# Designed miniproteins, single chains, continued (4), part 53

Each design is a single chain, and the fold is of that chain. pLDDT is the mean over its residues in the fold that is shown.

## One batch from the design tools (miniprotein)

Design m13819
Fold by ESMFold2-Fast:
Structure m13819 (fold): chain A 98 residues (1-98)
Amino acid sequence: MDEERRNEIKRRLLEEWRRWLGEFVGLPPEASIPVEELDEAFRTLSEEERKELEEAARAAEKVLEKMEKSPLEEQERLAKELIEALRNRDLEKLKELA
């Protein structure tokens, strides 16, 4: 995977994770919390909501590392499944991909 593609995937993953955080604080699906407000918003979450987002982030990081070591065909499959799992808030699928 080239660096440009990797950075594109990372940006998409961060955006979907920020939308997930936004859902917990009551924002609509099209909205996300500004980066400067992420720490404050994260602090307002319940312990369970924070753990869910932290587990999702860790699973996504593991999948991203796995993608770097995978053949190109597998990289594209993992990228699509990873983005879809985050978009669907599917923590179990994220853990399975990791």
Scores: mean pLDDT 75

Design m13820
Fold by ESMFold2-Fast:
Structure m13820 (fold): chain A 83 residues (1-83)
Amino acid sequence: SAEERAERVARGAVEGLQAGVPAEMVEHQIAEALVDLGVPEEEARRVAREVVARAQKMLDEGASAEEVTREAARLLLEAIRRA
């Protein structure tokens, strides 16, 4: 389902950020996944930047990986449903 795919992408992104993967690389991976799910390339890149920025801010503020993954998945699902 779109929900399961959004959560998988979100989990990978959060794990990548926590492991020290560069933000721009995580953004690229999210954008590619969104394009594969039918999101237009420009919108996918915009959403990927938004998701990574939000995830980094939440992690910096001490949010759990689970909380950050849930919020990232929500944003990704909204983008998929708009496409």
Scores: mean pLDDT 89

Design m13821
Fold by ESMFold2-Fast:
Structure m13821 (fold): chain A 68 residues (1-68)
Amino acid sequence: GHMADRLLAGLATYALGGDAAGARRLAEQLVKEGLMSEEEAERIVEAAEAGDGATAGRLVSELGKRVG
């Protein structure tokens, strides 16, 4: 749906851009919508906080394949 697509795009933008606070807000929303686990959200946020774009990109890509 449009909301899921927008949340995923925003999560990718913040996580890959190193905005951990933005990534956390969108990851929390995805958990509330039932599209992501809390553990998966924390892994993405930790990768963003570490500036690990490769790990953040992989995790967001895996999420997109599962919910898209």
Scores: mean pLDDT 81

Design m13822
Fold by ESMFold2-Fast:
Structure m13822 (fold): chain A 85 residues (1-85)
Amino acid sequence: SEALQQTLEGAKRAIKIAGATGDQDLLLTVAKTAIDQLMKVGKNESKETLKKQIDELLKTARESGLSEEDLKELEEYGKELIKKH
């Protein structure tokens, strides 16, 4: 959906801005909030579509300097939300 795509693009920008601060806690919090927003906007989307969007956020978070430990936490957070969808 257009709303889901726009939400993803906004989330990617927010993650990049958070990454530029060098604050890992802020970056993780912004990324988790982005996943929450994608799940809310994508309420009527398939689990496969949501997994793809979350994978794009994970890629952006990694490219923005999120640690491998925090990336694993973020991935597990997204997987749990998808299970409940």
Scores: mean pLDDT 87

Design m13823
Fold by ESMFold2-Fast:
Structure m13823 (fold): chain A 101 residues (1-101)
Amino acid sequence: SRDEKLAEWFDIVFEVAKKDEEVKKKISELLNRLLRTTDADEQVALMREMEKLVLEYLKKEKASPEFLEEVEEHGQVTIEAIREKGFLEAMQRAIRAKFAG
């Protein structure tokens, strides 16, 4: 389901954020912007920036090529779902659940 795809993508994002304080700060800024926008094109741009940040961190930490491909696939699936009905609400629920704020 879309909610499962979102949960898996944000699990990866939040696990990366837990490991690096500067990455966490940048991810939090992008997530706050995602929570406040209703423009699908802006949502796509923000998700691409988040994917880039996560992938740059994982490459620096010498993640396997297989794991990097898995992360890119999850990011692409999530981006493709942005324009689906109810996706924004599901995304906002996933973000709030992980940040417990």
Scores: mean pLDDT 75

Design m13824
Fold by ESMFold2-Fast:
Order: structure tokens, then sequence, then C-alpha cells
Structure m13824 (fold): chain A 53 residues (1-53)
């Protein structure tokens, strides 16, 4: 499914962005909030993938 490919690509981009924020803003509020949002987004992606299976 094209949707599954797009979801996987989005997951990879989120993970790369989280890594970049960790390197550039370690211990900052920006990193903390971005990490929380990224973790929530990744959980939502996994739930969507389970429904599409």
Amino acid sequence: MKELEDIEKTKELIEKQLEAVEKNYPGSDVYKYFKELAERELKAIEEVKKKLE
C-alpha cells in the first residue's frame, strides 16, 4: 500500500528530526517538548499500521 510506504517514510523523518534536535538543543525545553510530541506521533503511527494490516 502507498499509505504504508508513506507512513514508514514519515516515521523515519520523525526519528531523524528527533536525533537532530537532541544534538543541537540537548537538555532544552525545545528538546523535551519535541521528544514528547515525536513519541506521541510514533505511537499513533503504530496504531494506524495495526489497523491497516
Scores: mean pLDDT 78

Design m13825
Fold by ESMFold2-Fast:
Structure m13825 (fold): chain A 70 residues (1-70)
Amino acid sequence: MEDRELVERLEERLREAERRAREGDPEAEFDLGVLQVAAAVVARFAEDPEVSERARELLERAARLEAEVR
């Protein structure tokens, strides 16, 4: 269940990064970059297809949000 816990934590971090990005926090862009890397690793190496799919969705959301804060 480590991969599921990781995805849940990444989802929580993304929600926080979304809030901070909306507030104009300059660190939000860096946080979104880190989240994209972590989500990509989980998506490729997770054994559970559900976890892999959630990680892919997280990666796409983080990438879109980073494009908005540029």
Scores: mean pLDDT 80

Design m13826
Fold by ESMFold2-Fast:
Structure m13826 (fold): chain A 84 residues (1-84)
Amino acid sequence: SISDTAEGRALAGQLVGMKLGVYPESKIPALAQQLARLLYERGVSADTIRTTFSIQIKWAWSEEGEAQLRRLQDLVLQYYEQLS
């Protein structure tokens, strides 16, 4: 599980900021690249990525949080496709 690693816990902390809609917009592309590479290296499918983000988006704490998570999802999938 991603949550079982120090890297996974750090990423989870960043996602809390995203859910609040207060994550720095300028840092989203770098976070998306890091997450896409991690998910690709772990063999997580694109469908699992979409499903996981759908759940997180539904549980976002603000409209701004929904927007940030959707943007993160789009960039993660885009970068993931480049690795495939």
Scores: mean pLDDT 78

Design m13827
Fold by ESMFold2-Fast:
Structure m13827 (fold): chain A 70 residues (1-70)
Amino acid sequence: VDKLLETARLSEEKASEFRRLSEDYRAQAEASSDEEVRRKLLSLSNSYNAAAETAEEQFRKNRDLADKLL
């Protein structure tokens, strides 16, 4: 049942990418002297962090399901 295993992998890759984007935007915000730019970057960082958490939870559930089918 490769489809479930592949879906789990995609969720993990998305979670990792969202975490990297979150850290990237956070670092850019800390380097920025413009308060408006900083707020926008922090907002993006928070959005990607929340998306990463959701993807991580979905990955864990999908992986457990795949393990039982394989």
Scores: mean pLDDT 77

Design m13828
Fold by ESMFold2-Fast:
Structure m13828 (fold): chain A 64 residues (1-64)
Amino acid sequence: PEQIRATFRARAGRGRVRDLASGAVLEVGEGETRTHLSTQTADRQVVYDVEEEGGDLEIQLQRL
């Protein structure tokens, strides 16, 4: 598989997530869920920069 699905859920507080490969930024507010699809190739890492404020940001990664 060449794709990773990342799901971000702010159970409490908020999060800001940046995909370092694409530069895409996701803002996840309290109680919100955001999903991002990244393509993974040979020698490519799926890397996110995550800032969490005020609680609990849940991250799930699924290889497709």
Scores: mean pLDDT 70

Design m13829
Fold by ESMFold2-Fast:
Structure m13829 (fold): chain A 81 residues (1-81)
Amino acid sequence: DEILEKIEKILDEKIAEARAAGDLAAVLALGEALAEIRWLHSAGKLSVENAVAVLEKLAAEETDPAARAALEEVKEDVAAL
């Protein structure tokens, strides 16, 4: 699935960035986003719109500023697909 592959690439790149920066809260939050997006794909519900909605929800519920910023950046990149 081309959409899944593109979203996984965006998330993997952002997770690598967060790891390099030592932002463990961001690594965990992005990992949760990846798991939810993979579940959407398994349920036959993966779309750019549904992936953006998941990222928006997770960012809104995130209390760590670095993790929230990382989720917002991934949301912007996914929305551009």
Scores: mean pLDDT 88

Design m13830
Fold by ESMFold2-Fast:
Structure m13830 (fold): chain A 68 residues (1-68)
Amino acid sequence: HMEEIIKKIVEETGLTEEQARRAVRAVKLGFELGLSEDEIIELIRNAVPSLTEEQARKVVEIVKEGLK
């Protein structure tokens, strides 16, 4: 469930629900485009400029686990 992924991101990173939803959209777009992890991190940071690189990497990790 998408809501479970959003909730886990909020719990693990301290992002707001809105920020988590934007970050998840960026990760999904990156996967659809076949982007590398570093390129996906740049998409996330463009969507949520307040995120650190570490937080963006954590979002990618959570989404990957949630999509298994």
Scores: mean pLDDT 81

Design m13831
Fold by ESMFold2-Fast:
Structure m13831 (fold): chain A 97 residues (1-97)
Amino acid sequence: MQAEFDKATSAEEVVAVAEEAIARIFEQASERLRAAKTQEEKQAIMDETNAQIARVAELAAARLLKLGLSEEEVIALLSQIPGIGPALARAALERLR
């Protein structure tokens, strides 16, 4: 995952990598939730899914900052990605401080 972000040379490429990663995370989570037999298994899948999305947001934020974007620009771009939104985008930036 980080290697894909490290190859991105523009903000558009970073967003594309993040969107693809999140789409795959949601697809895998949906399959696992369908197979889950207990509420405990479903909760564990949701917790893991949320952690994976948070990690994607963090990696995307770190790469966008390295490309010279401001914190405001990073929040605006990541907030547009389905599954991230403004709260998670801000949390990703706070984790990088």
Scores: mean pLDDT 84

Design m13832
Fold by ESMFold2-Fast:
Structure m13832 (fold): chain A 74 residues (1-74)
Amino acid sequence: SAERGKELYEKYIAHKHGPMPGAGEKFSRDFLLDYLKHPSSYDPRGRDFVEEGKEVLSDEQIEDMVDYLMSLPA
């Protein structure tokens, strides 16, 4: 769910990278899901915040974060 995804994003990512406004309008759900699971395929700097989430978070928790990012207005 987007609400749970917001809590996970704020806990694991927001302190390092902040919010991503407009992500849902700029990127597809499939892109965001793949990016959070495989950051090195897209952005080498993604390691600073995504590596920790990848090690700690389940696939379902990553999907919840993608749902949150897709819900953000531009």
Scores: mean pLDDT 60

Design m13833
Fold by ESMFold2-Fast:
Structure m13833 (fold): chain A 76 residues (1-76)
Amino acid sequence: MAARAEAARRELDKAIDEFMRIASTLSKKEQEEYGKKFLDTMDGAIAKLRQQPELAAVAEVLEEQKELFKKRLEEM
């Protein structure tokens, strides 16, 4: 389980960094729309992971990364 949680964290960090790079080239309105779509995608992934008790640690990592991403969006 821990290995999957760490892999998920790394992939999310890469996805968030890629999002932030793309977002820096967008208007404020486009950043908000793109950010909302990204958050909706994360919510869907978290809900799917929570259906499997053995992946609870991965779901928790996704929720933590989602909160960090929300903070980064607010700072833009």
Scores: mean pLDDT 76

Design m13834
Fold by ESMFold2-Fast:
Structure m13834 (fold): chain A 55 residues (1-55)
Amino acid sequence: SPEEEALRREMLRRHQRLYDDLVAQGASDDEINVALQRESERLGRELARRREELA
C-alpha cells in the first residue's frame, strides 16, 4: 500500500541518517556494523507495529 511504502522509505532514510552520523563521528567499522544491526532490529519491530496500525 502507499502507506507501507511511505513507512519503508522513512525507515530507509532513518537508517541512512544513522550511518552518516556514525561516520561523521569517526566510529569504527565494527561500531557502525553493530549499531546498524541493532537499529535494523528496532526498525523491523517499528515497521511491523505501524503496519498493524494502518491495517
Scores: mean pLDDT 79

Design m13835
Fold by ESMFold2-Fast:
Structure m13835 (fold): chain A 79 residues (1-79)
Amino acid sequence: SSEAKEKAREIMGYVQRLAERVLAGDRAGAEEVVREAEERFPEYPEIIELMRELAASTDLQRREELLARIQKLIEEFLE
């Protein structure tokens, strides 16, 4: 539905903000974005959990894996 696509675009915005803060080394800011996303989208717990893992990750390869998985799930909701 149109509403589902709008929600998917909004959550994608949160993921982009999270990725930017993680890449900048802003862990506190990353954790804040995850909290905001969780409050706004409790219906997407799998995405929120992956975002939480990304915010806590210190390994570059693991961060890349988590970002790819999150993006794939969001794309599946848009398709």
Scores: mean pLDDT 81

Design m13836
Fold by ESMFold2-Fast:
Structure m13836 (fold): chain A 113 residues (1-113)
Amino acid sequence: KEKYNVLAVYESEEGRRKLEQYLSTIKRPMNVTFLSRDEARKRLPQLLKEGKVDVILAYVDAEERMKELYEQGWGHAAPERLEQNEKNLEFMPPPIREIVEDYKNNKSGIVET
């Protein structure tokens, strides 16, 4: 594919800046849409119907967010999402692999969902 439509989901302005910084290091052609978590929930169904999303990247601040996810019963699902990301990493730029590895080590970073 010549160009990927990337939906970058952030929970804070710091997370948005980190996503912008990491995406700027990727030398592949892409269209990036930055949405807050709440806006992504509202707009994602329409964006998917329009074929405007190929990849979803999310930045997670792990200490607070993993507590929330655990309380919501999501704790055991996060490893499965990481495994799915790993399967696709051979087709992704090296910075994405480093971000996924950083998430595993300190439980914060950018992950594909």
Scores: mean pLDDT 57

Design m13837
Fold by ESMFold2-Fast:
Structure m13837 (fold): chain A 80 residues (1-80)
Amino acid sequence: KLEELARELLDKHAEVAGKEIPEEEREKAIKKLLESAKKLGKVEEATKKLEEAVRRFDEVLAEARANPEALGPEARRLLA
């Protein structure tokens, strides 16, 4: 589900970045994403992209936890 994937991605992003995203900002970002995807009729496409992003974040998190100072190009790209 798109909302669950967006929430999971934000959680993983906050963990990689070493900071917490305020609940209000988090909910606002998720709502905006859902609204945008619905307007464009691309909910399935957005879900697929978020699934890919979550998988990539899992790999980045594994690397970041092993050595936070040596984040690879993927981590830099995702945090940019």
Scores: mean pLDDT 66

Design m13838
Fold by ESMFold2-Fast:
Structure m13838 (fold): chain A 87 residues (1-87)
Amino acid sequence: SSAERQALLDALQAELGALFQEHAPTLSPEQAELVERRLVQALLLAEDQDDFDGARAVLESLRPVAPELAAGALAAFDRYAAQMAAV
């Protein structure tokens, strides 16, 4: 259902936001801006295009900048993608 899909997207957005807030204090201002922009880009690709491969690739691009944040974001996204495939 559209409501179920929206709830899954909202949960992903909340989880990615929490990861950003946790790790942002360890990043430079330039790194924090880059990470925030890439997280928003990944959410837009997942929401508007159902481009899960593109969204995942954007999150993977964060690994050199913020490896722990990237690992957490990829795990959250992989769970989201699996749940979306089931609804």
Scores: mean pLDDT 87

Design m13839
Fold by ESMFold2-Fast:
Structure m13839 (fold): chain A 70 residues (1-70)
Amino acid sequence: MEQILAEILTFLDSVYAASTTEESKKAVADGKERVRELADQGASPQELYRAVLETVREVKRLEEEAEKEA
């Protein structure tokens, strides 16, 4: 579990670094906090992965929306 959590957080750090808007960066930071809380509550790896997917999808929507708005 601890290794999986570390890998997930490292991945989200990469998403944060790739994010270009403050809203996207905040979404990644919020997602990291959610993943840590889930892990502390004893959530399964599947629950952690779902939180990561939700975070990535949110970041992608924010980045694409910013591009559309110029």
Scores: mean pLDDT 80

Design m13840
Fold by ESMFold2-Fast:
Structure m13840 (fold): chain A 92 residues (1-92)
Amino acid sequence: DEDLKIAEELMKNSTKEEQIQLTAYVAFQLKDPEERERGLRTVAAAIVLEEHGLELKPEELKRLAEEFLRNEKDKLEELAEKGKKLVEEAKK
C-alpha cells in the first residue's frame, strides 16, 4: 500500500518513460488478476503508441497491445523492475 502511494506521487513529476515504468510496477503489485491485466494492457498500449508514432484505430491498438502483452512479458517485467528501483530510491 505505501509503495503504491509512493509510485503514484512519483508519477506526478516523472518523465513519460518513468511513468510507464511506475505503471508497470504498480500493475504487477495488484492482487486482483483483472486489475493487474488492465494495468499491463495500459503499459502495452502506451509502448505500442510510442513505437508506431501514428494515430491507430481503437481495434488496431487493442490487437497490437494484446500481442505485445503475450509476446513481450520479459520486457514488461524489466519495466516493472525499473519502476521498483524508482520507488525504493524515493524511500531513501
Scores: mean pLDDT 79

Design m13841
Fold by ESMFold2-Fast:
Structure m13841 (fold): chain A 55 residues (1-55)
Amino acid sequence: SMADERLKELLRTIVERSPKSTARLTLQSAIDYARQKGNEDLVAFAEELLAELDA
């Protein structure tokens, strides 16, 4: 959905502009949100960004 695409853009921006600790917490919250909504695509997207922070 359009809202999901906007959320993905926001998550990318947060990862680029925020400290790693803030980005990690935000991504974990986004994963929880996506799981509650049954949005597996958004879960996978946020988990991939989280893995990039830990690499």
Scores: mean pLDDT 83

Design m13842
Fold by ESMFold2-Fast:
Structure m13842 (fold): chain A 61 residues (1-61)
Amino acid sequence: EEKKELEELAKKRYEELSPKTAELLLKRPELQPLANYDPMNKEEAEKVEEEMDKLIEEKLA
């Protein structure tokens, strides 16, 4: 069940994104698998979040 909860949590985060951010992520295959990363894996989650923040700041400026 933990794995299911983590997968749902990751999906929730992806869906919670603004329409603009979600559309950018769809164009960035590197970030598309947000729902696939393990949010409890701090190292992996941190990398994805850093990448997203940088891209959003860069592209949505």
Scores: mean pLDDT 56

Design m13843
Fold by ESMFold2-Fast:
Structure m13843 (fold): chain A 93 residues (1-93)
Amino acid sequence: SARDLSEEERKEAAAYIYRKTRNVERGDILRQLGFWGLTGKPYTSTADMAKALGLSVGGLNNFKPSEKIKEKAEETLRKLAEGLGIDLSKKKA
């Protein structure tokens, strides 16, 4: 599925994964695996990821992808969360 996206679209999907997981319990594991799967790079920090996408950290939080990118990112997150037993509705305390 990631092969169906351009390099820029994969970066946008990674930014959306950050937004969907930033407040999720164990969301750091989802970001690490999702970012590696989409970009081929490990997740090092939110600031480094924002810089790689040409966005501010606030830009990552407010970024709205196209429906195609959103669907691919949500599919990736669903599969990873299911495989790891992570509940995407559980917020980090």
Scores: mean pLDDT 73

Design m13844
Fold by ESMFold2-Fast:
Structure m13844 (fold): chain A 84 residues (1-84)
Amino acid sequence: DEETKKQLQAVLDKMRKLAEENNALLLLSAKPISGDLYEVTFALVKKDSPTIEQLHTETLKNVKLSVIVEVLTQPGLEELAKEL
């Protein structure tokens, strides 16, 4: 869990930086594979393209939904806290 969370955070940070540097859209896809486990794919896509062109893709397997939510909402906790 901790190792998967660290890996997911590292990939997110890397892909976010690449998206900013390349003026690309960062897309996240989570596909269920087994029970509460998901396959998480990060993709960089050109913004100014009539077709979806993937510039870079990274995939992590066997990620729990709770880990995905925790990593993705950590920087947005201030927005969630406003609703509490």
Scores: mean pLDDT 69

Design m13845
Fold by ESMFold2-Fast:
Structure m13845 (fold): chain A 72 residues (1-72)
Amino acid sequence: HMAPLTDEEIEALQKEFEKKYGVKLSKEQVRAILDIANALLEVGLDFARQLLAEGKIKPEHLSAEERAALAA
């Protein structure tokens, strides 16, 4: 089973989201979204990291959420 994100990681993502989009998400909302998204993005992020390492894609090819996740 995937380990849940720490409170510190949730807070960091919450603040980044607020800085970039100017909206406040509760930690509960961020956690719920990330819990679902983590299962779906885990495979996608691994693949994206590999393509970035190979130079086949650039960060600009990724969505804002994907780039934020990779930058964390």
Scores: mean pLDDT 66

Design m13846
Fold by ESMFold2-Fast:
Structure m13846 (fold): chain A 113 residues (1-113)
Amino acid sequence: DPNREALRALLDEAGLSDLAAGLSPEEFDTILAELGELAAQRNGNPEMKPVLDALIAGDVAGAVALVEENGNEFLRKALLSLVEEAAILAELRLGRLDRARAIARRMQEAALA
């Protein structure tokens, strides 16, 4: 599945490689659904709109391609931030509060380093 592989690569880039390695196909689909919902709630600039539209359509591979095309580190960081939020929300939706807190703590520690 190109979208699961694209999501796995984004999770690895976000420093969530251990999470990505342990996810079932159903858990990937939960993160993909949360990512689409987050994208639908965002009002982006014109450059971000095609990326958000791709995520709403479930086309994570297409969203990555658009970011690569623009060569813009802001768009890449924005995409990674959405993936990080989607991973936390997916753990919360699955009732795994301790896992959600562990991800949030790692992201906070990385931001402070």
Scores: mean pLDDT 81

Design m13847
Fold by ESMFold2-Fast:
Order: structure tokens, then C-alpha cells, then sequence
Structure m13847 (fold): chain A 92 residues (1-92)
């Protein structure tokens, strides 16, 4: 439910804090973030957040295409969403 949206919003904020332009959307248990102007460092930070989702029982995929990044998050748990928000806060 809302956990996928919360995690997607967290990754959007993380990417924006690194200078990227990002949008998120959610549908059911799936959250998606699409970003442009993504640096290699910002992409690695987003991958770290995706790993946190998987470590907490969810599923995550990251696609990097030049300066464009797509993160897809599925079945995000409440703990996974919180871990993503913690990663976003640490990137400030």
C-alpha cells in the first residue's frame, strides 16, 4: 500500500538533493521513480536505497541509462520504507 509510495518519495528526495530532477508515482504495491540529470554518485545512492528495500523483504530494480535513472519498488514493507527515508536523510 502506502509503503511503496513513501519509499518512492524518499528516493525522489534523495535524487533531488543530489541535483537531479525526479518524479514518482505509485500503483497498488508498486512505486516508481524516474529521474534525469543523475550523477554517478546519485545513482549509487539510489541503488543503496533499493538494496534497503530488498533487505527488508521488498523487491527493487534500478535501471541506469546515461543520466536517466528508473527505480521500481514492489511489496515495500514499513521497515523498508523507513530505511529508504534514513538513506535519504543521510545524503543531505
Amino acid sequence: GMNAERAAEGIKKLLESQGAKAEYYSKGNVGTVVATGVTPGAALAAIGAAIEVELHGGKASVKVEGDKLTVTLENVTEEGAKAVMDVAESAE
Scores: mean pLDDT 82

Design m13848
Fold by ESMFold2-Fast:
Structure m13848 (fold): chain A 84 residues (1-84)
Amino acid sequence: NAYERALKRMAERLGISVEDLKAVEKGEEPKNEKLRLYKQILEDTKQAFEEIELVLEAIDRNNTSVEDILKEARKLYEERKALE
């Protein structure tokens, strides 16, 4: 399993056990500072992915408000480039 191999490498690099990483992913309380930070990163990453997924779904459903925001952001980027 590619996921299990990746977890093992991460655990080795961080000096944390694979079992402790899996426990945090399953929602168990972190035992140390590194695991607390890992939990926070997972929660922040999950929230960011959920936010991105909602934006992508809105675009796929032809949500004009989201498209307008993205168009405005792109125009601001191009304007900033022109000022160089």
Scores: mean pLDDT 66

Design m13849
Fold by ESMFold2-Fast:
Structure m13849 (fold): chain A 70 residues (1-70)
Amino acid sequence: MASAKELVERFLKGLEKNIELNKNDVKVLRMMASQAESLAEFADSKGLEDMARKARELAEKAKKLVEELE
């Protein structure tokens, strides 16, 4: 459990940073949204409900940024 939690936390931080750095890149934001959704499913499969919620929030944030650019 601890190793899965640490891995998910690392990927969450990476996704958040990439979204922040690429706020004007629709292609990157769409990829980040997809990766965040996949991370949420993985976190759910490991019983990491708080991290799954955080991943879905990042996916939604990336999708909203795409809508603002299009």
Scores: mean pLDDT 83

Design m13850
Fold by ESMFold2-Fast:
Structure m13850 (fold): chain A 71 residues (1-71)
Amino acid sequence: SEKAEEIYRKYIEELDKEMEGKTPEEMWVVLNKILEKAYEEGKKAGLSDEEIERVLSRIFFHGWLLLVEKE
């Protein structure tokens, strides 16, 4: 849905910005914070559980790739 893509784009942009220059430990904290924010915003916006799960999985994968590139 358009709302799911809007939330996804918003939070991956925030993730990219907040993870820049961070240690891996700090990046994990940022990733978890953003996942919680995306979950709450998705629920508030009336997204289905399936749409929320897809958005969170995509955000997690994006953050994971940033983390493994830092090694």
Scores: mean pLDDT 84

Design m13851
Fold by ESMFold2-Fast:
Structure m13851 (fold): chain A 100 residues (1-100)
Amino acid sequence: VDELKNKILAIAKETADFVIAASPNMKPFADALVAAAEQMAANLVEGSKAFSAAADALQTALEGMALADPAGREKYLAAAKKVADAKAQADGLANQAIAS
């Protein structure tokens, strides 16, 4: 649990920092992603659902920013991809733990 928690929290915090650096107004969505990662330590199944929902919301918001701000488009799309990659990594780690 602690090893899985530390890995998921590290992924979430790295992703949140990247997103906040690219788009400071996304801090509430980035903070929600980290909070969802912390929930996975207490309940892997429910926390995994919360993390996926938070990641989807943040990715959608960043993709919306890419459409609204052409000057920032590349950085918002890079941040959205980072969120999608973090979701895939967290889902993979959760599935490995459940299967074990």
Scores: mean pLDDT 80

Design m13852
Fold by ESMFold2-Fast:
Structure m13852 (fold): chain A 78 residues (1-78)
Amino acid sequence: MAQLRLELLDALVNQDPEALIRAARAYYEYELETLPLTEEQKKEIEALLEEVIRLAEEGRLDEAALAASKLIAFLLSL
């Protein structure tokens, strides 16, 4: 968990769209199911991860960075 969260933060700071997509997808695939969260909280994280991936793939780095920041803030609030 902590390592993938740090990868998301690092990718966000470096504005690397490929790293953002990779980190978000890894978090989605490997960590989401292991989190001690409600189904509603997991769906919210899924939506935020999908938003980051979509915006980064579209080259909207500023918007992808904002979405990633919201995701990280949500994860830190848990």
Scores: mean pLDDT 70

Design m13853
Fold by ESMFold2-Fast:
Structure m13853 (fold): chain A 81 residues (1-81)
Amino acid sequence: TKEKQEKMLELAKKYLDKVREELLKRYPDADEKKIEEIEKKILKELEEYLSKELIPPAEVDPNAHPIQLELAAGLKEIYAE
């Protein structure tokens, strides 16, 4: 449903903020504007993906970064509702 798609997008935005903070801590010399461009592209792709129909999120490697695992779990929970 559209409500689930909106919840997934908002969750994705929240976790992209965490990803940015993590990247800036690990790579303090990184170009913040470049990180913002990457975030915008990811958000656009997610919005386009969710707009096609409510599709279950792809499986995430259990060894992936904790932020990625948290996002994947949240998306699966919203989809399951």
Scores: mean pLDDT 62

